# Designs tried in a protein design run: designed miniproteins, single chains. Part 35

Each design is a single chain, and the fold is of that chain. pLDDT is the mean over its residues in the fold that is shown.

## One batch from the design tools (miniprotein)

Design m1189
Fold by ESMFold2-Fast:
Structure m1189 (fold): chain A 66 residues (1-66)
Amino acid sequence: PDAVLTLENTGSQPVRFTVSVDGVQVYDVTLAPGESSAPVSVPAGSTLTITMTDADGNVTTATGTV
């Protein structure tokens, strides 16, 4: 079964999110404060990488398996 990912910006500044599945970028969105993304389906067993870039250019990366 696939997992469904929704991204949300709970901060006070715009944040750019990119989502990669098995090393392939599948999603790129800039969310304003309080915005949520459209749902993204991720296959079970995939490696998921989420990169978050804030308004100041700081980059945070999270990686996991689904």
Scores: mean pLDDT 80

Design m1190
Fold by ESMFold2-Fast:
Structure m1190 (fold): chain A 87 residues (1-87)
Amino acid sequence: SPLEELRREAERLIARADQLVADINAGKLTVDEALQRIQELVAEYTRLLDRAEEAGVPKEEIDRLRNELGTALSRLIAAVEAKQAAA
């Protein structure tokens, strides 16, 4: 189903966010590089949610996707904030 495909795409984006957290924590990225990667990821999150709306996915399911993606983004923001505090 379109919703199942969008959920699998969301899972891939969450995995990318978690990898980015690992890279930030490992010191592989500067703060500026991390912020750029976050902007790229947020753009992909937005495109995924727009595609869900265009596909006629119910608001309840879109809200669930938004919550799952938002939780991953919160972990990523926390990693950047910790790196900024250490700099």
Scores: mean pLDDT 85

Design m1191
Fold by ESMFold2-Fast:
Structure m1191 (fold): chain A 118 residues (1-118)
Amino acid sequence: SSAAARQAAFDAELAAIRALLDRAVAAGWISPGEAARALAVYEEFLKMKYTLDRKEMLEKAETVDILGAAVVEGLATMDEAVEVLMRKLGLSEREAVIRVTAAALRWIGTEFNLELAG
């Protein structure tokens, strides 16, 4: 795909998520703060999806929430996300597994609320 086509796909997907988050907030299913956090994580996820290779995406993941979302969306394995957290934060494997799992569950909950809004 051309760079313009990738940018258009990014912009369209981000706009759709923003619209779903706005409806979820209006319906009272998530707070404005939860919507802002989800939008920030989704924007970084989409930047990684459309612009970075898989290895660079994992290395540039700044939060456990981005790693959890990447696992749910099939862009990373659980083992890869756990290894990144162990290396960057010095966590034990067990602690890293718990944190990635909790982030993945938070992301699934956010997507479930968005599906109910859409």
Scores: mean pLDDT 77

Design m1192
Fold by ESMFold2-Fast:
Structure m1192 (fold): chain A 70 residues (1-70)
Amino acid sequence: SSSMEKQRQVEKILEQLSKEVSRLVKEGKPPEEIGLLVQQTVDQLRKITGPLTREQARRLSRLVQKAMSE
């Protein structure tokens, strides 16, 4: 039960990260600000689930790369 709830929280955080990265790119913010946002998001995820699973880390990487290429 708690595992499914934590997974949903992770997905919402990743979706929010994608939206925020896209916004920063659209506003012309430097890559350093995007990097800080990603680092803060990883720290938040670790507080919820502990160390990220390989799948969660892959999803994070793919979302950030896609948002940065938009």
Scores: mean pLDDT 80

Design m1193
Fold by ESMFold2-Fast:
Structure m1193 (fold): chain A 120 residues (1-120)
Amino acid sequence: MTYEEALELIEEGNYLEALELAEKDLEEAEEFLEEFQQTGDVSFLLGAKARLHRAETLLGLLVEKVGDEKAKQLLEEATESAEEGEKALASGDLEAAVQSYQTAIEKYKEAISHLKEVLA
């Protein structure tokens, strides 16, 4: 599924399929963080950042359509953690970047789980 297909699903009201795409992006971000921890290759942190940004965009659109306050709060907390990860990466604190991105992934997953319950 492409990003464009996910946007079409959101517009058509197929929110669960769009949530599945966001969940896949978070799984790929976790894989990138694991690869970084094994190799020390910063390109994997950039991969994690890209996937987190895509998940944030999808979940932001879903939260606006659904109007759920708890999902919005979880999304805001996840985004703040991702931004702290980006600041740490920019400053060369790679361990702090990994920790912040892991926290962001966990909070985005909580937002997805909550949205799945709201949409059930």
Scores: mean pLDDT 84

Design m1194
Fold by ESMFold2-Fast:
Structure m1194 (fold): chain A 108 residues (1-108)
Amino acid sequence: MKAEEEEKKRRRELALETGKGLLLIAAGVAKSVIRTALERGELTEEEARELLEELERKLEEALKELEELYKKGASEEEILKKASELALEILRETERRIEEAIARRRAA
């Protein structure tokens, strides 16, 4: 019993660290996309700054949500699924915001 409980705890801890890594990678990709859009003149410096600040807030919220899920006793599978969902949300929201900024500039 004790060995199985320690193995389950270790697997959950590994899932949390893996999930955090996935969120950090997704945020890094999103930051790269924002910087590239700024360099191409698709975003203003102000729009890029606002998107980067919002991305940092969303990353902090996602990391906190994942840690709270771990503290509530979520399984390895639930932690990894949630991390994947949050990572995809970060990427999709960044794409959507850039597309909206580009559309506003083309309409003006």
Scores: mean pLDDT 85

Design m1195
Fold by ESMFold2-Fast:
Structure m1195 (fold): chain A 64 residues (1-64)
Amino acid sequence: SAAQRFGRAMVRREAALFADRLSPETLARLLAEAEAQVGRATSYEEALAVAADMSRRLEALAAA
């Protein structure tokens, strides 16, 4: 769906923003989890919520 394509683009963008701050393994794991969640999204609101959650998790890990 359009919402799922949008969500995948957003979570990939979030992962890219942390490429220099987190390990490739950690980024790949979180991206896989987020893409799976986007695959279950039925709306743009749900897809954005997944991206926002991923962003918060990435920021918390990078700040540790």
Scores: mean pLDDT 84

Design m1196
Fold by ESMFold2-Fast:
Structure m1196 (fold): chain A 94 residues (1-94)
Amino acid sequence: SMSEIEALGLATAILAQEVYELAVEKGYPQEVIDEIRGIVVELVGLISRGEITPEQIIAALERLLRLPVVQEDPALRAALEKLRAEARRLLAES
């Protein structure tokens, strides 16, 4: 069974993949697409190694939230902000 941190990390990676697919669909610059792919790969790698932390989840979410593709999508922004709030709660409880 997954820990709360692993589950949150996976949820973040899934939303990062959705951000990636949306950026590709909307024709965002390759630099933006590559940055999002890098976030997905990093999160998946950390989860697979059992190294995922609330701080790493927060950092990834803050990087995603700064992207224009996310700023233009209120539902996606709200979903990412909810995960960031959950990650901040876990960090405070640590």
Scores: mean pLDDT 88

Design m1197
Fold by ESMFold2-Fast:
Structure m1197 (fold): chain A 80 residues (1-80)
Amino acid sequence: APTPEQQVLAMVRDMFRQMIGQSKDAQIKLMQDFIAWLQQNYPDQTDVIQQMQQLLDAFKTMSEAQQQAMVTTLVAAMDA
């Protein structure tokens, strides 16, 4: 059976896949909702939560085109 860490990483990957082609506001909303859900259900996964929070903060400063490029890169990296 996958570890809690492996399950959380799989969910992060699925979230990024859902973000492809979404608007900047929709991507931010998806990340905010997912981080809140992780904090409630997987509070011990602090490294993943912190990385997601840092990425969310970066996304807020990016253009929509930059966000799309980053999401595509992250999905490709997770599929490798």
Scores: mean pLDDT 80

Design m1198
Fold by ESMFold2-Fast:
Structure m1198 (fold): chain A 77 residues (1-77)
Amino acid sequence: APIVLELVLKGSEASIDAIVAALEAAGGEVLARERRGDEAVVTVAFADREVKTRGANALGRAVGENPGAEVLDGREL
């Protein structure tokens, strides 16, 4: 079954753009993105657990490549 995650990310617009692009490149489908000051709430869907694992790895890499960017929260919907 598809897995939908809600992520709360902190960072600059450029950092958030890079992180979202990395999630999409890993097979994530971005359903919603809302900017709240220095935070963004991103809702992303993965086709299955394997795609979600690739997405999680891509997220960790992208955050590490963008100094000052952080994952503040993540939950499965």
Scores: mean pLDDT 86

Design m1199
Fold by ESMFold2-Fast:
Structure m1199 (fold): chain A 85 residues (1-85)
Amino acid sequence: KEEEIKKAGKEFVDEMKKIGDEYNARRQAVQAETQARIDALSGDPEAVNQAKADGAAQMRAIADEANKKSKEVFDRYKKKVEEIK
């Protein structure tokens, strides 16, 4: 019983770490892409502002996806612990 709870806790921590690592990697990729677009559009302030807005929207979408995955992992952990109890 206690060993199963500890195993579930370790799996939860490992999955949460993976979600965090994936979030950080995607965030860095979007930041790099946004900067490249800004550099390419440097003569057009309106286009630069749109590129910044698009990048911000992409980062929010990535954060929302990470939050959804985190909730799914937490829900699975809760069910597993409840079944063991």
Scores: mean pLDDT 84

Design m1200
Fold by ESMFold2-Fast:
Structure m1200 (fold): chain A 81 residues (1-81)
Amino acid sequence: MTITAVEKVGDKYIVTGTGFGELAAPPGLFFNGKFVTGLEFIDDTTFRTKAALPAGTGNVRVVGQGKDGKLVVSNEFALTN
């Protein structure tokens, strides 16, 4: 699972990447010391945040459970919010 972009659209963030179709359920996102849950699945390459991300500079990581029941973690993606 790889993050290729994180973009602010209105009051939400769009996370773009690859390998999202391998997840059993919508994942969570770590950013700047906070775990954000309830990402909305848009398609196999795109998630949207339901909640606002914390302010500051840090690395985004997406964490979820794969269809095989194992933990799946993305690359780190640098973001300034």
Scores: mean pLDDT 76

Design m1201
Fold by ESMFold2-Fast:
Structure m1201 (fold): chain A 73 residues (1-73)
Amino acid sequence: MKKFPRGVAEVHIKTPGIEATIRGIILEGEVTEDSVKLRIADASPEGRDAVTDIEIKGKVEKVEVKELAPLEF
């Protein structure tokens, strides 16, 4: 399984009814067949204290993680 990177990442999540793309520093991630739970920190120095918990419930069809941090475009 792909591990979540410690830097800035983009997570693409697909269920039958929802497609979501989330960008930030992934502090914690749990993926099951029926849910995706992510704890995301703001990638900016100003936002470092901002943490958001995201939970998507539904049949998980795809989770893709892309590292962005080594190459800021």
Scores: mean pLDDT 70

Design m1202
Fold by ESMFold2-Fast:
Structure m1202 (fold): chain A 81 residues (1-81)
Amino acid sequence: MTAEEIAEKLLTGLEEIYDISDEEKKKVVEILKKKLGVSGAPGPVHKVDWEGIFSEEEIEYMRKYMEELGARYLGVVTLEF
């Protein structure tokens, strides 16, 4: 699965929640695409420098939606598809 496919899956999930604005969805998708684009890997993503690139608020957004996709945030992003 590509970084773009993962971002689109997250966007679809966010649309089902109804409490997330389109602007917030775009922010999450852009952040995730940028980070996953650097890794280029489907499946589990090894530990990445989240803190050096993203704000605490942006990390919390990504963490919440990754958890809904069955992912775990333990300083290492693991996405099972």
Scores: mean pLDDT 49

Design m1203
Fold by ESMFold2-Fast:
Structure m1203 (fold): chain A 61 residues (1-61)
Amino acid sequence: STEEVLEEVYAELAPSLSPAQRAALERLRDWMLRNREVASREQVRAMALALADLVAWHQAQ
């Protein structure tokens, strides 16, 4: 399920992320679950990494 995929991907990524990056990913997770978005593990991982990278870029400004 999408919920299981999110849980697994986020558990893998969380140790390498800042608190701000983790907060942004939790908002993405809530949005995907609320809207019943269907995504593969690869798509979830790509979106999570892109969002984490955007947050890191914004914080570096």
Scores: mean pLDDT 81

Design m1204
Fold by ESMFold2-Fast:
Structure m1204 (fold): chain A 100 residues (1-100)
Amino acid sequence: MEEIIKKIKEILEKLTKRLKKLKEEYEGEPEKLTEEVTKELHKFEDELSPLIEQLIDSNDPKGIELVKKLAEKYGEIVEKINNEDFDGAIKLLEEMVEEI
């Protein structure tokens, strides 16, 4: 359990750093920024999915609660990105890292 949570936290920290870098690199190019951020979200989902499955398979109430929390926050992050609120998305990612 603890090792899975640690890996999830590392993946979230990696995504947060990547979004900050992309925002700086594509400043003034919102369409291209959204495209590149969307690619990073797909990579994030691919890396996160097997860890989420392990949390669900553990049948641990804390693991299931974490999965629900991650799903809700990720939905909010995607909504922020779709509204070109990249600062809001980054802030939500930083909050998730601190809460895990």
Scores: mean pLDDT 84

Design m1205
Fold by ESMFold2-Fast:
Structure m1205 (fold): chain A 95 residues (1-95)
Amino acid sequence: SEDEIMQAFLERVLPHVRAAHEAAARGDAEAARRHLAAALDALEEAAEQLRDASPEVLRVLERAAEELAELAERWGFAELAERARRLAEEIRARL
C-alpha cells in the first residue's frame, strides 16, 4: 500500500541522513557522500513506486528531494545536488 511504501522509505532514508550529518560533522566527506547517495537512491525508488500516489504523498517526496539537494550543495556534492533537484522537479511535474 501507499502507506507501507512511505513507511519503508522513511525507515531507509532517515538513518542515512542522520549518518551523513554525523560523518560531515567529523570531516568524513566520503562517508557523508555515501550516506546521502543511499538516501537519494531510496527516495528515487519510493518516487517510482509512488508515481501515481496522492498529491499529499508526492509533496512529501518533493520536500525530501529538496532537503537532500540543499544538504548536498552545503557539503559540496554537486552531482548529488543536481540529481536530487532533478528528482524534485520530476515529482513536482506530477502535481
Scores: mean pLDDT 86

Design m1206
Fold by ESMFold2-Fast:
Structure m1206 (fold): chain A 74 residues (1-74)
Amino acid sequence: SMAEELERKREEARRTALEVAERVLGPEQAKILAKGSLGGLAETALEAARRKGDEESVRRAEEALRQIREVEAA
């Protein structure tokens, strides 16, 4: 169903955003951010990845944020 596809997409994006946040900010800060919005987690991870010049993390965070916004718009 559409609801199941959206939930799977949200879960995959959440995992990606969390992995990027853990990589660029560390696990403690990532856990704090994960208690807030998914968009906030992904945006903060993207900003941190950009500051570090981690091109792979930037790409992953941008994709996660795009997926989160798509799910939230549905």
Scores: mean pLDDT 85

Design m1207
Fold by ESMFold2-Fast:
Structure m1207 (fold): chain A 81 residues (1-81)
Amino acid sequence: GSMTYTAEEAVALLDEVLAAETDEEMLAKAGEASRALQSLGRTDLAERLDKAVVAYATDPESEALREALLATVREIRAELS
């Protein structure tokens, strides 16, 4: 069956992105958070997150793009709280 995410589960996934110890885990959790946001009808937030993820994944050596991704995650988390 299709699992529907709750807003609390989406926030928990965003918190897991911020707490990730590796880039692989961070990107995996960001992808899951994007799916959660889409399931909540927050396609605006999912698209914002996806753009930040794609930018960082294209240039993973970029400190500026890493900081932009984390800032985007924090902003989305604040909008859900």
Scores: mean pLDDT 83

Design m1208
Fold by ESMFold2-Fast:
Structure m1208 (fold): chain A 115 residues (1-115)
Amino acid sequence: DREEKIRKKIEELREEGKKNGDSEALLYARLAVLYAKEGRKELAEEYLQKALSLVKDKEVVDAIKKIVEGKIDEGMEELRKLASPEQQVQLDAFHAVITDPLLLAAQSLVVLLEP
């Protein structure tokens, strides 16, 4: 079942993100950035909507949208202004992942490569 396989991959990414201190919203945002960079607009929008569904603050929503649209520096600056010092460590890790081509490609393989 495709849905079950996708769900298992998302759960694996959530567990990896929890180990690294990432929120579920940031994990979906990483996937949205990855698919947007690959030109997969439909998948990028799907994961963007999943990330946004977990966020209550409109300023955070706007910042995440900017990051997925490719305005990474602007969106990250806005997120950092809204974050606590503890959350800023998580944002630094998130920023490093979405700007590292190898880490972004590795996450693509986890999501797109089916056993």
Scores: mean pLDDT 68

Design m1209
Fold by ESMFold2-Fast:
Structure m1209 (fold): chain A 76 residues (1-76)
Amino acid sequence: TEAREKALRAFLDTRPDLDEAEKEALLAALLTSSYSVSFQIHALRRLDRAELRALIEALAVDPEAALTRAAMKSLP
């Protein structure tokens, strides 16, 4: 939905280290997932640029497994 896309774009806009192509690739992959926006933001918020680039590649293969692994890595 537009509200979901807007929330994800707002989160990605807090990441000046990402270029627009990386943001669009992440957004497209995240929008194919059934996970909530809160879970997706939780999975991504602690990742650096290199980790997010690796996640873009993983999301193209299996978005659900990739997001679950990212969220687990973000746990203390």
Scores: mean pLDDT 73

Design m1210
Fold by ESMFold2-Fast:
Structure m1210 (fold): chain A 62 residues (1-62)
Amino acid sequence: MVDPGEVAEGMALIEAGVLSAIEGQPVKVETEREGNRVRATVTITKKDGSVVEEVIEVEMKE
């Protein structure tokens, strides 16, 4: 079985890839785990130089 935290991290990476494709710029993903919760911070640098941060939290239950 896959750990719920690993699934949440994988989903955050996929979302970062989609956002990177939309903006045409690289994105950064930083993940933190708190027990059964995984928090991913996605940092996007747009073409105009503005920086946007989004936080994705996933609480995984059995």
Scores: mean pLDDT 66

Design m1211
Fold by ESMFold2-Fast:
Structure m1211 (fold): chain A 66 residues (1-66)
Amino acid sequence: SEVEKMAQLMLKWAQARSKGWTPELKQAINDLFKLQEEIMKRPDGLSKLGEAQVLAVKKLHEEKKK
């Protein structure tokens, strides 16, 4: 789903930021902004962004438990 794609991009963004300015971070920024523009054009865009952020935080917590 789009919410899951957004959550994955947010997770990659958060992980890449901890490593500094890398090609991975640049790609994550571009992908995130492109998907954000698409979602924000929808009536429920803000709600979907919130769901994606919650999923990204959940995945980040799971990664940190490894």
Scores: mean pLDDT 70

Design m1212
Fold by ESMFold2-Fast:
Structure m1212 (fold): chain A 78 residues (1-78)
Amino acid sequence: SLLEEGEQAIAELTRKVEELAREKMKAQGASEEQIQELLERLREMREEAIKRFREIVETDPELARQYLAAIKEKIAAL
């Protein structure tokens, strides 16, 4: 379903961003506490993005499909 695909895509994008952010911060000598703070913010952003996507699916499914396509393109670029 559109909702299921969107939730999976948002989760995959967030996972890749978290991995890149963790690697970059470790390379810069960031503490585990600083890394965890960033990851917590990314988790909150992911939860909000999924909530907003669900709302868009209900109100404008065509816009939701366009948004999903954009997310998939960003994932492919990473």
Scores: mean pLDDT 84

Design m1213
Fold by ESMFold2-Fast:
Structure m1213 (fold): chain A 81 residues (1-81)
Amino acid sequence: SMSLYEELLKIIEEGGDPEKAYELALELAKQGHLEDVFKALGYAYEKGRFEIALAIAKALLEVYPDDERARNAAETFEALI
């Protein structure tokens, strides 16, 4: 069975639904898998999946509203859309 992290990576690779990416990133962040979510964010950016990258950054900010990395990422990707 595929993990939540593997499912998120598949959405990035295939250019899938940003809303589904948000839900998966939110659950991973709530579980404390912060560094895995940032890895997925970086991968989304590298693949040019800016709407997915923004969704992941917004999920991080929902769980960690004071995280400067997540805030800077959300501001950057919002400007690219």
Scores: mean pLDDT 87

Design m1214
Fold by ESMFold2-Fast:
Structure m1214 (fold): chain A 63 residues (1-63)
Amino acid sequence: SMADARRRMFFIGADNIGNQTMRDLISQLTDQQIISVWNYIVTNPQPLSQQDIIDIIQQANAS
């Protein structure tokens, strides 16, 4: 599914930096939350840091 593909991309990002917290947060997101986070990231006009992505994922989990 689209959500599965996006989730895999997030895991690859987390793995590239060895960020276990990011991996754990990604695994807690629903498919709808994954799609929402992805859409937010791709509509952002500026490049996002790894910390920015973690913050977005945390906010999605809180929603």
Scores: mean pLDDT 76

Design m1215
Fold by ESMFold2-Fast:
Structure m1215 (fold): chain A 98 residues (1-98)
Amino acid sequence: LVLLLGPSAVAAYKDIKAALDKLGVTYEIRGSLVDETAKDYDISPYDKVLLISSYRTAKQDIEYLKSLGKNITFLDTYARPDVIEYAKSLGIPVIDTV
């Protein structure tokens, strides 16, 4: 089961959902990461997390998910450069969705 975690209002989110639907991937959508952190969500049932970034996505969100041993892909939709570089430093795949 795939988790899409991040703000649903970003333009790329619609395209990401359409791609997953076309591939027949089962996914769930949680959170905005605007006023919440990754710790506010029960991540345990998910095999993979697609972290949909924003300028509010923090290094701590990545650290938390990584600490749970989750398979993470970072989807760059308006992330801060330091957060993108941090994800790359941990060997997390980063996909530019612009």
Scores: mean pLDDT 71

Design m1216
Fold by ESMFold2-Fast:
Structure m1216 (fold): chain A 85 residues (1-85)
Amino acid sequence: SNREEGIKEAIKELKKLIEEGVTDEKIRKLIERLEELAKKYPEAEGALGGAIGALETMLEHKVPEEKAKEGLEELVKKLEERLKE
């Protein structure tokens, strides 16, 4: 479905950031990418909007990279649960 494909693409982008290393610039680029995905997959907007909000909060509350990485891993888990109904 449109919703499932949007969420799967978002999970892929989050996992890529976790592997490549988390920086403020990469988080900002990820937010832009998730906004593009929400436009391409409108049915995923609710799930992707939640992830975008969490990423914006990470930028506002500048945290050590390890804590930001843990937050991204939690977002992946939440999005994977959204795929399970």
Scores: mean pLDDT 84

Design m1217
Fold by ESMFold2-Fast:
Structure m1217 (fold): chain A 71 residues (1-71)
Amino acid sequence: MEEEGLKYAELGEKYAVLGVILGSQGDAEGGRKYAELGLKYAEKAKELGNEKGGQGSERGARTALEIADAA
């Protein structure tokens, strides 16, 4: 359970970073898509007991959404 929560937090962070990169390049569609994936995996991490990791991934994904919305 905790190991899977860690993996989902890492996936959430990875997708949040991809969302930031694409959004900052003006790809609002791609940035939003990956930010939404980051939020999905952040939620899964929290469900599996990794509250800290999930919260971190969620914060990154929300930043990616903000950048995509500004692009």
Scores: mean pLDDT 81

Design m1218
Fold by ESMFold2-Fast:
Structure m1218 (fold): chain A 72 residues (1-72)
Amino acid sequence: SSSSQKQKELQKLQEILEESKKVIERARKKLEELDKEIEKNPTLDLDIDRGVAEVELGVAKTIEKQVQEKLK
């Protein structure tokens, strides 16, 4: 029925929201750790890793926002 389909969709969206929050937390922690390492010993590899982590954070935040809009 349409009601059971809506309930399954809401459960899936809530799962995606929880996963995006976990990715955001991990990416934020990684960025903090990388910033501390760069302060001690700046290298090209660390700059690249920081850039990758920043992109991952941005993507996860976009997913979180889109899912939150659908859960209104």
Scores: mean pLDDT 83

Design m1219
Fold by ESMFold2-Fast:
Structure m1219 (fold): chain A 95 residues (1-95)
Amino acid sequence: SHLEKGEELFRKGLEAYAKGDYEKAVELFKKAIEHYEKALEEEGYDNPELLRNLAAAYGWLGLALQELGKYEEAEEYNKKAEELFKKAYELEKKK
């Protein structure tokens, strides 16, 4: 499934980040985001767990971009992560 592929790619991204391979981490986190977005389309945009997974991937992408000196791009993705975490929080409060 897209969720399983997203989770695997996210894990591989974290491994690349831990090794200091920030360019590979960026690539893997972007691929994880694509799969999480497809999973969100299938499951509906009101899935707080999936929104948190997507938010985490955007946040780690931002960190990897900061390590590469891509500060403006990192700020954009960090803002997306914050918005998604906020949306997930609000949805959980309505359950």
Scores: mean pLDDT 87

Design m1220
Fold by ESMFold2-Fast:
Structure m1220 (fold): chain A 64 residues (1-64)
Amino acid sequence: SIELANKAGAGAVIGAEGGDEAMLELARKLILQAGGTEEDAERAIRAAQEGNGEEAGKYALEGG
């Protein structure tokens, strides 16, 4: 679905660009718009900040 694709995109952005606060905020909004919860967004952001893009993408998908 479009929601699933958007979540995967947010996870990839978090994984690739992790550490930039503006990009993390954008990714949070994309996850929420795709039907994810605030908790899903928090987990994805934490994983990205730890440099684990694979986990970040996984958490972004859990909201769908």
Scores: mean pLDDT 63

Design m1221
Fold by ESMFold2-Fast:
Structure m1221 (fold): chain A 116 residues (1-116)
Amino acid sequence: HMSFEEELARIAHRAFDKIQEILDENLTPEEQLEKAFEVLRDAAREVKRLMEKHGLTDEQRERAWRALANLAVTIANLIIEKYPELREKVKQRLLELFREFGFPDDVIAEALAALD
């Protein structure tokens, strides 16, 4: 049986590893961006499933949102570092991801500030 923290960390680690592999593939920058965001959406779905578990505290839910936002920002920065020309597109896709999954406004603001 995995703890909430262990399951959350495993989701983040798996997503990060998959995205690192995508960024090493012989694909266009646009294709790498699209594949990376599909992995982030999968991770977001897994985290939302985790947040829906009975008995989670408000603090655990806040921690899950922050962990997912931190993962998304880390990945966004990796893509921007490799492909600076995609900076604005990455920011737009990240905002779309946050809105799609209903991230809290304060978490969104903090994550976007961390990209600059």
Scores: mean pLDDT 83

Design m1222
Fold by ESMFold2-Fast:
Structure m1222 (fold): chain A 89 residues (1-89)
Amino acid sequence: DEELVKKVEEKIEEVRRLDKQIQEETDPIKLIKLSVQLVSTVNEGRRLALQIKDPKKRAEMLERLARVAEEAGLLDLAELLRKEAEEAR
């Protein structure tokens, strides 16, 4: 569980970095690449978070991932993550 939590935290930080890069990027091709990486990184974080056995830690990581997804404009994915966090209780 501690290793999974650390991996999810790494994905959360990667989402924040990608979001910042997207906000500053003006090249359409690079924007497409960064957007694909952003969605992929959130989905990888979700997959890892769902493997956490401790319900409290799982809910916490899903909530944190939902927040950064929401900040990045991935509203539907953020809603899914929040629902999964509530179900993790």
Scores: mean pLDDT 84

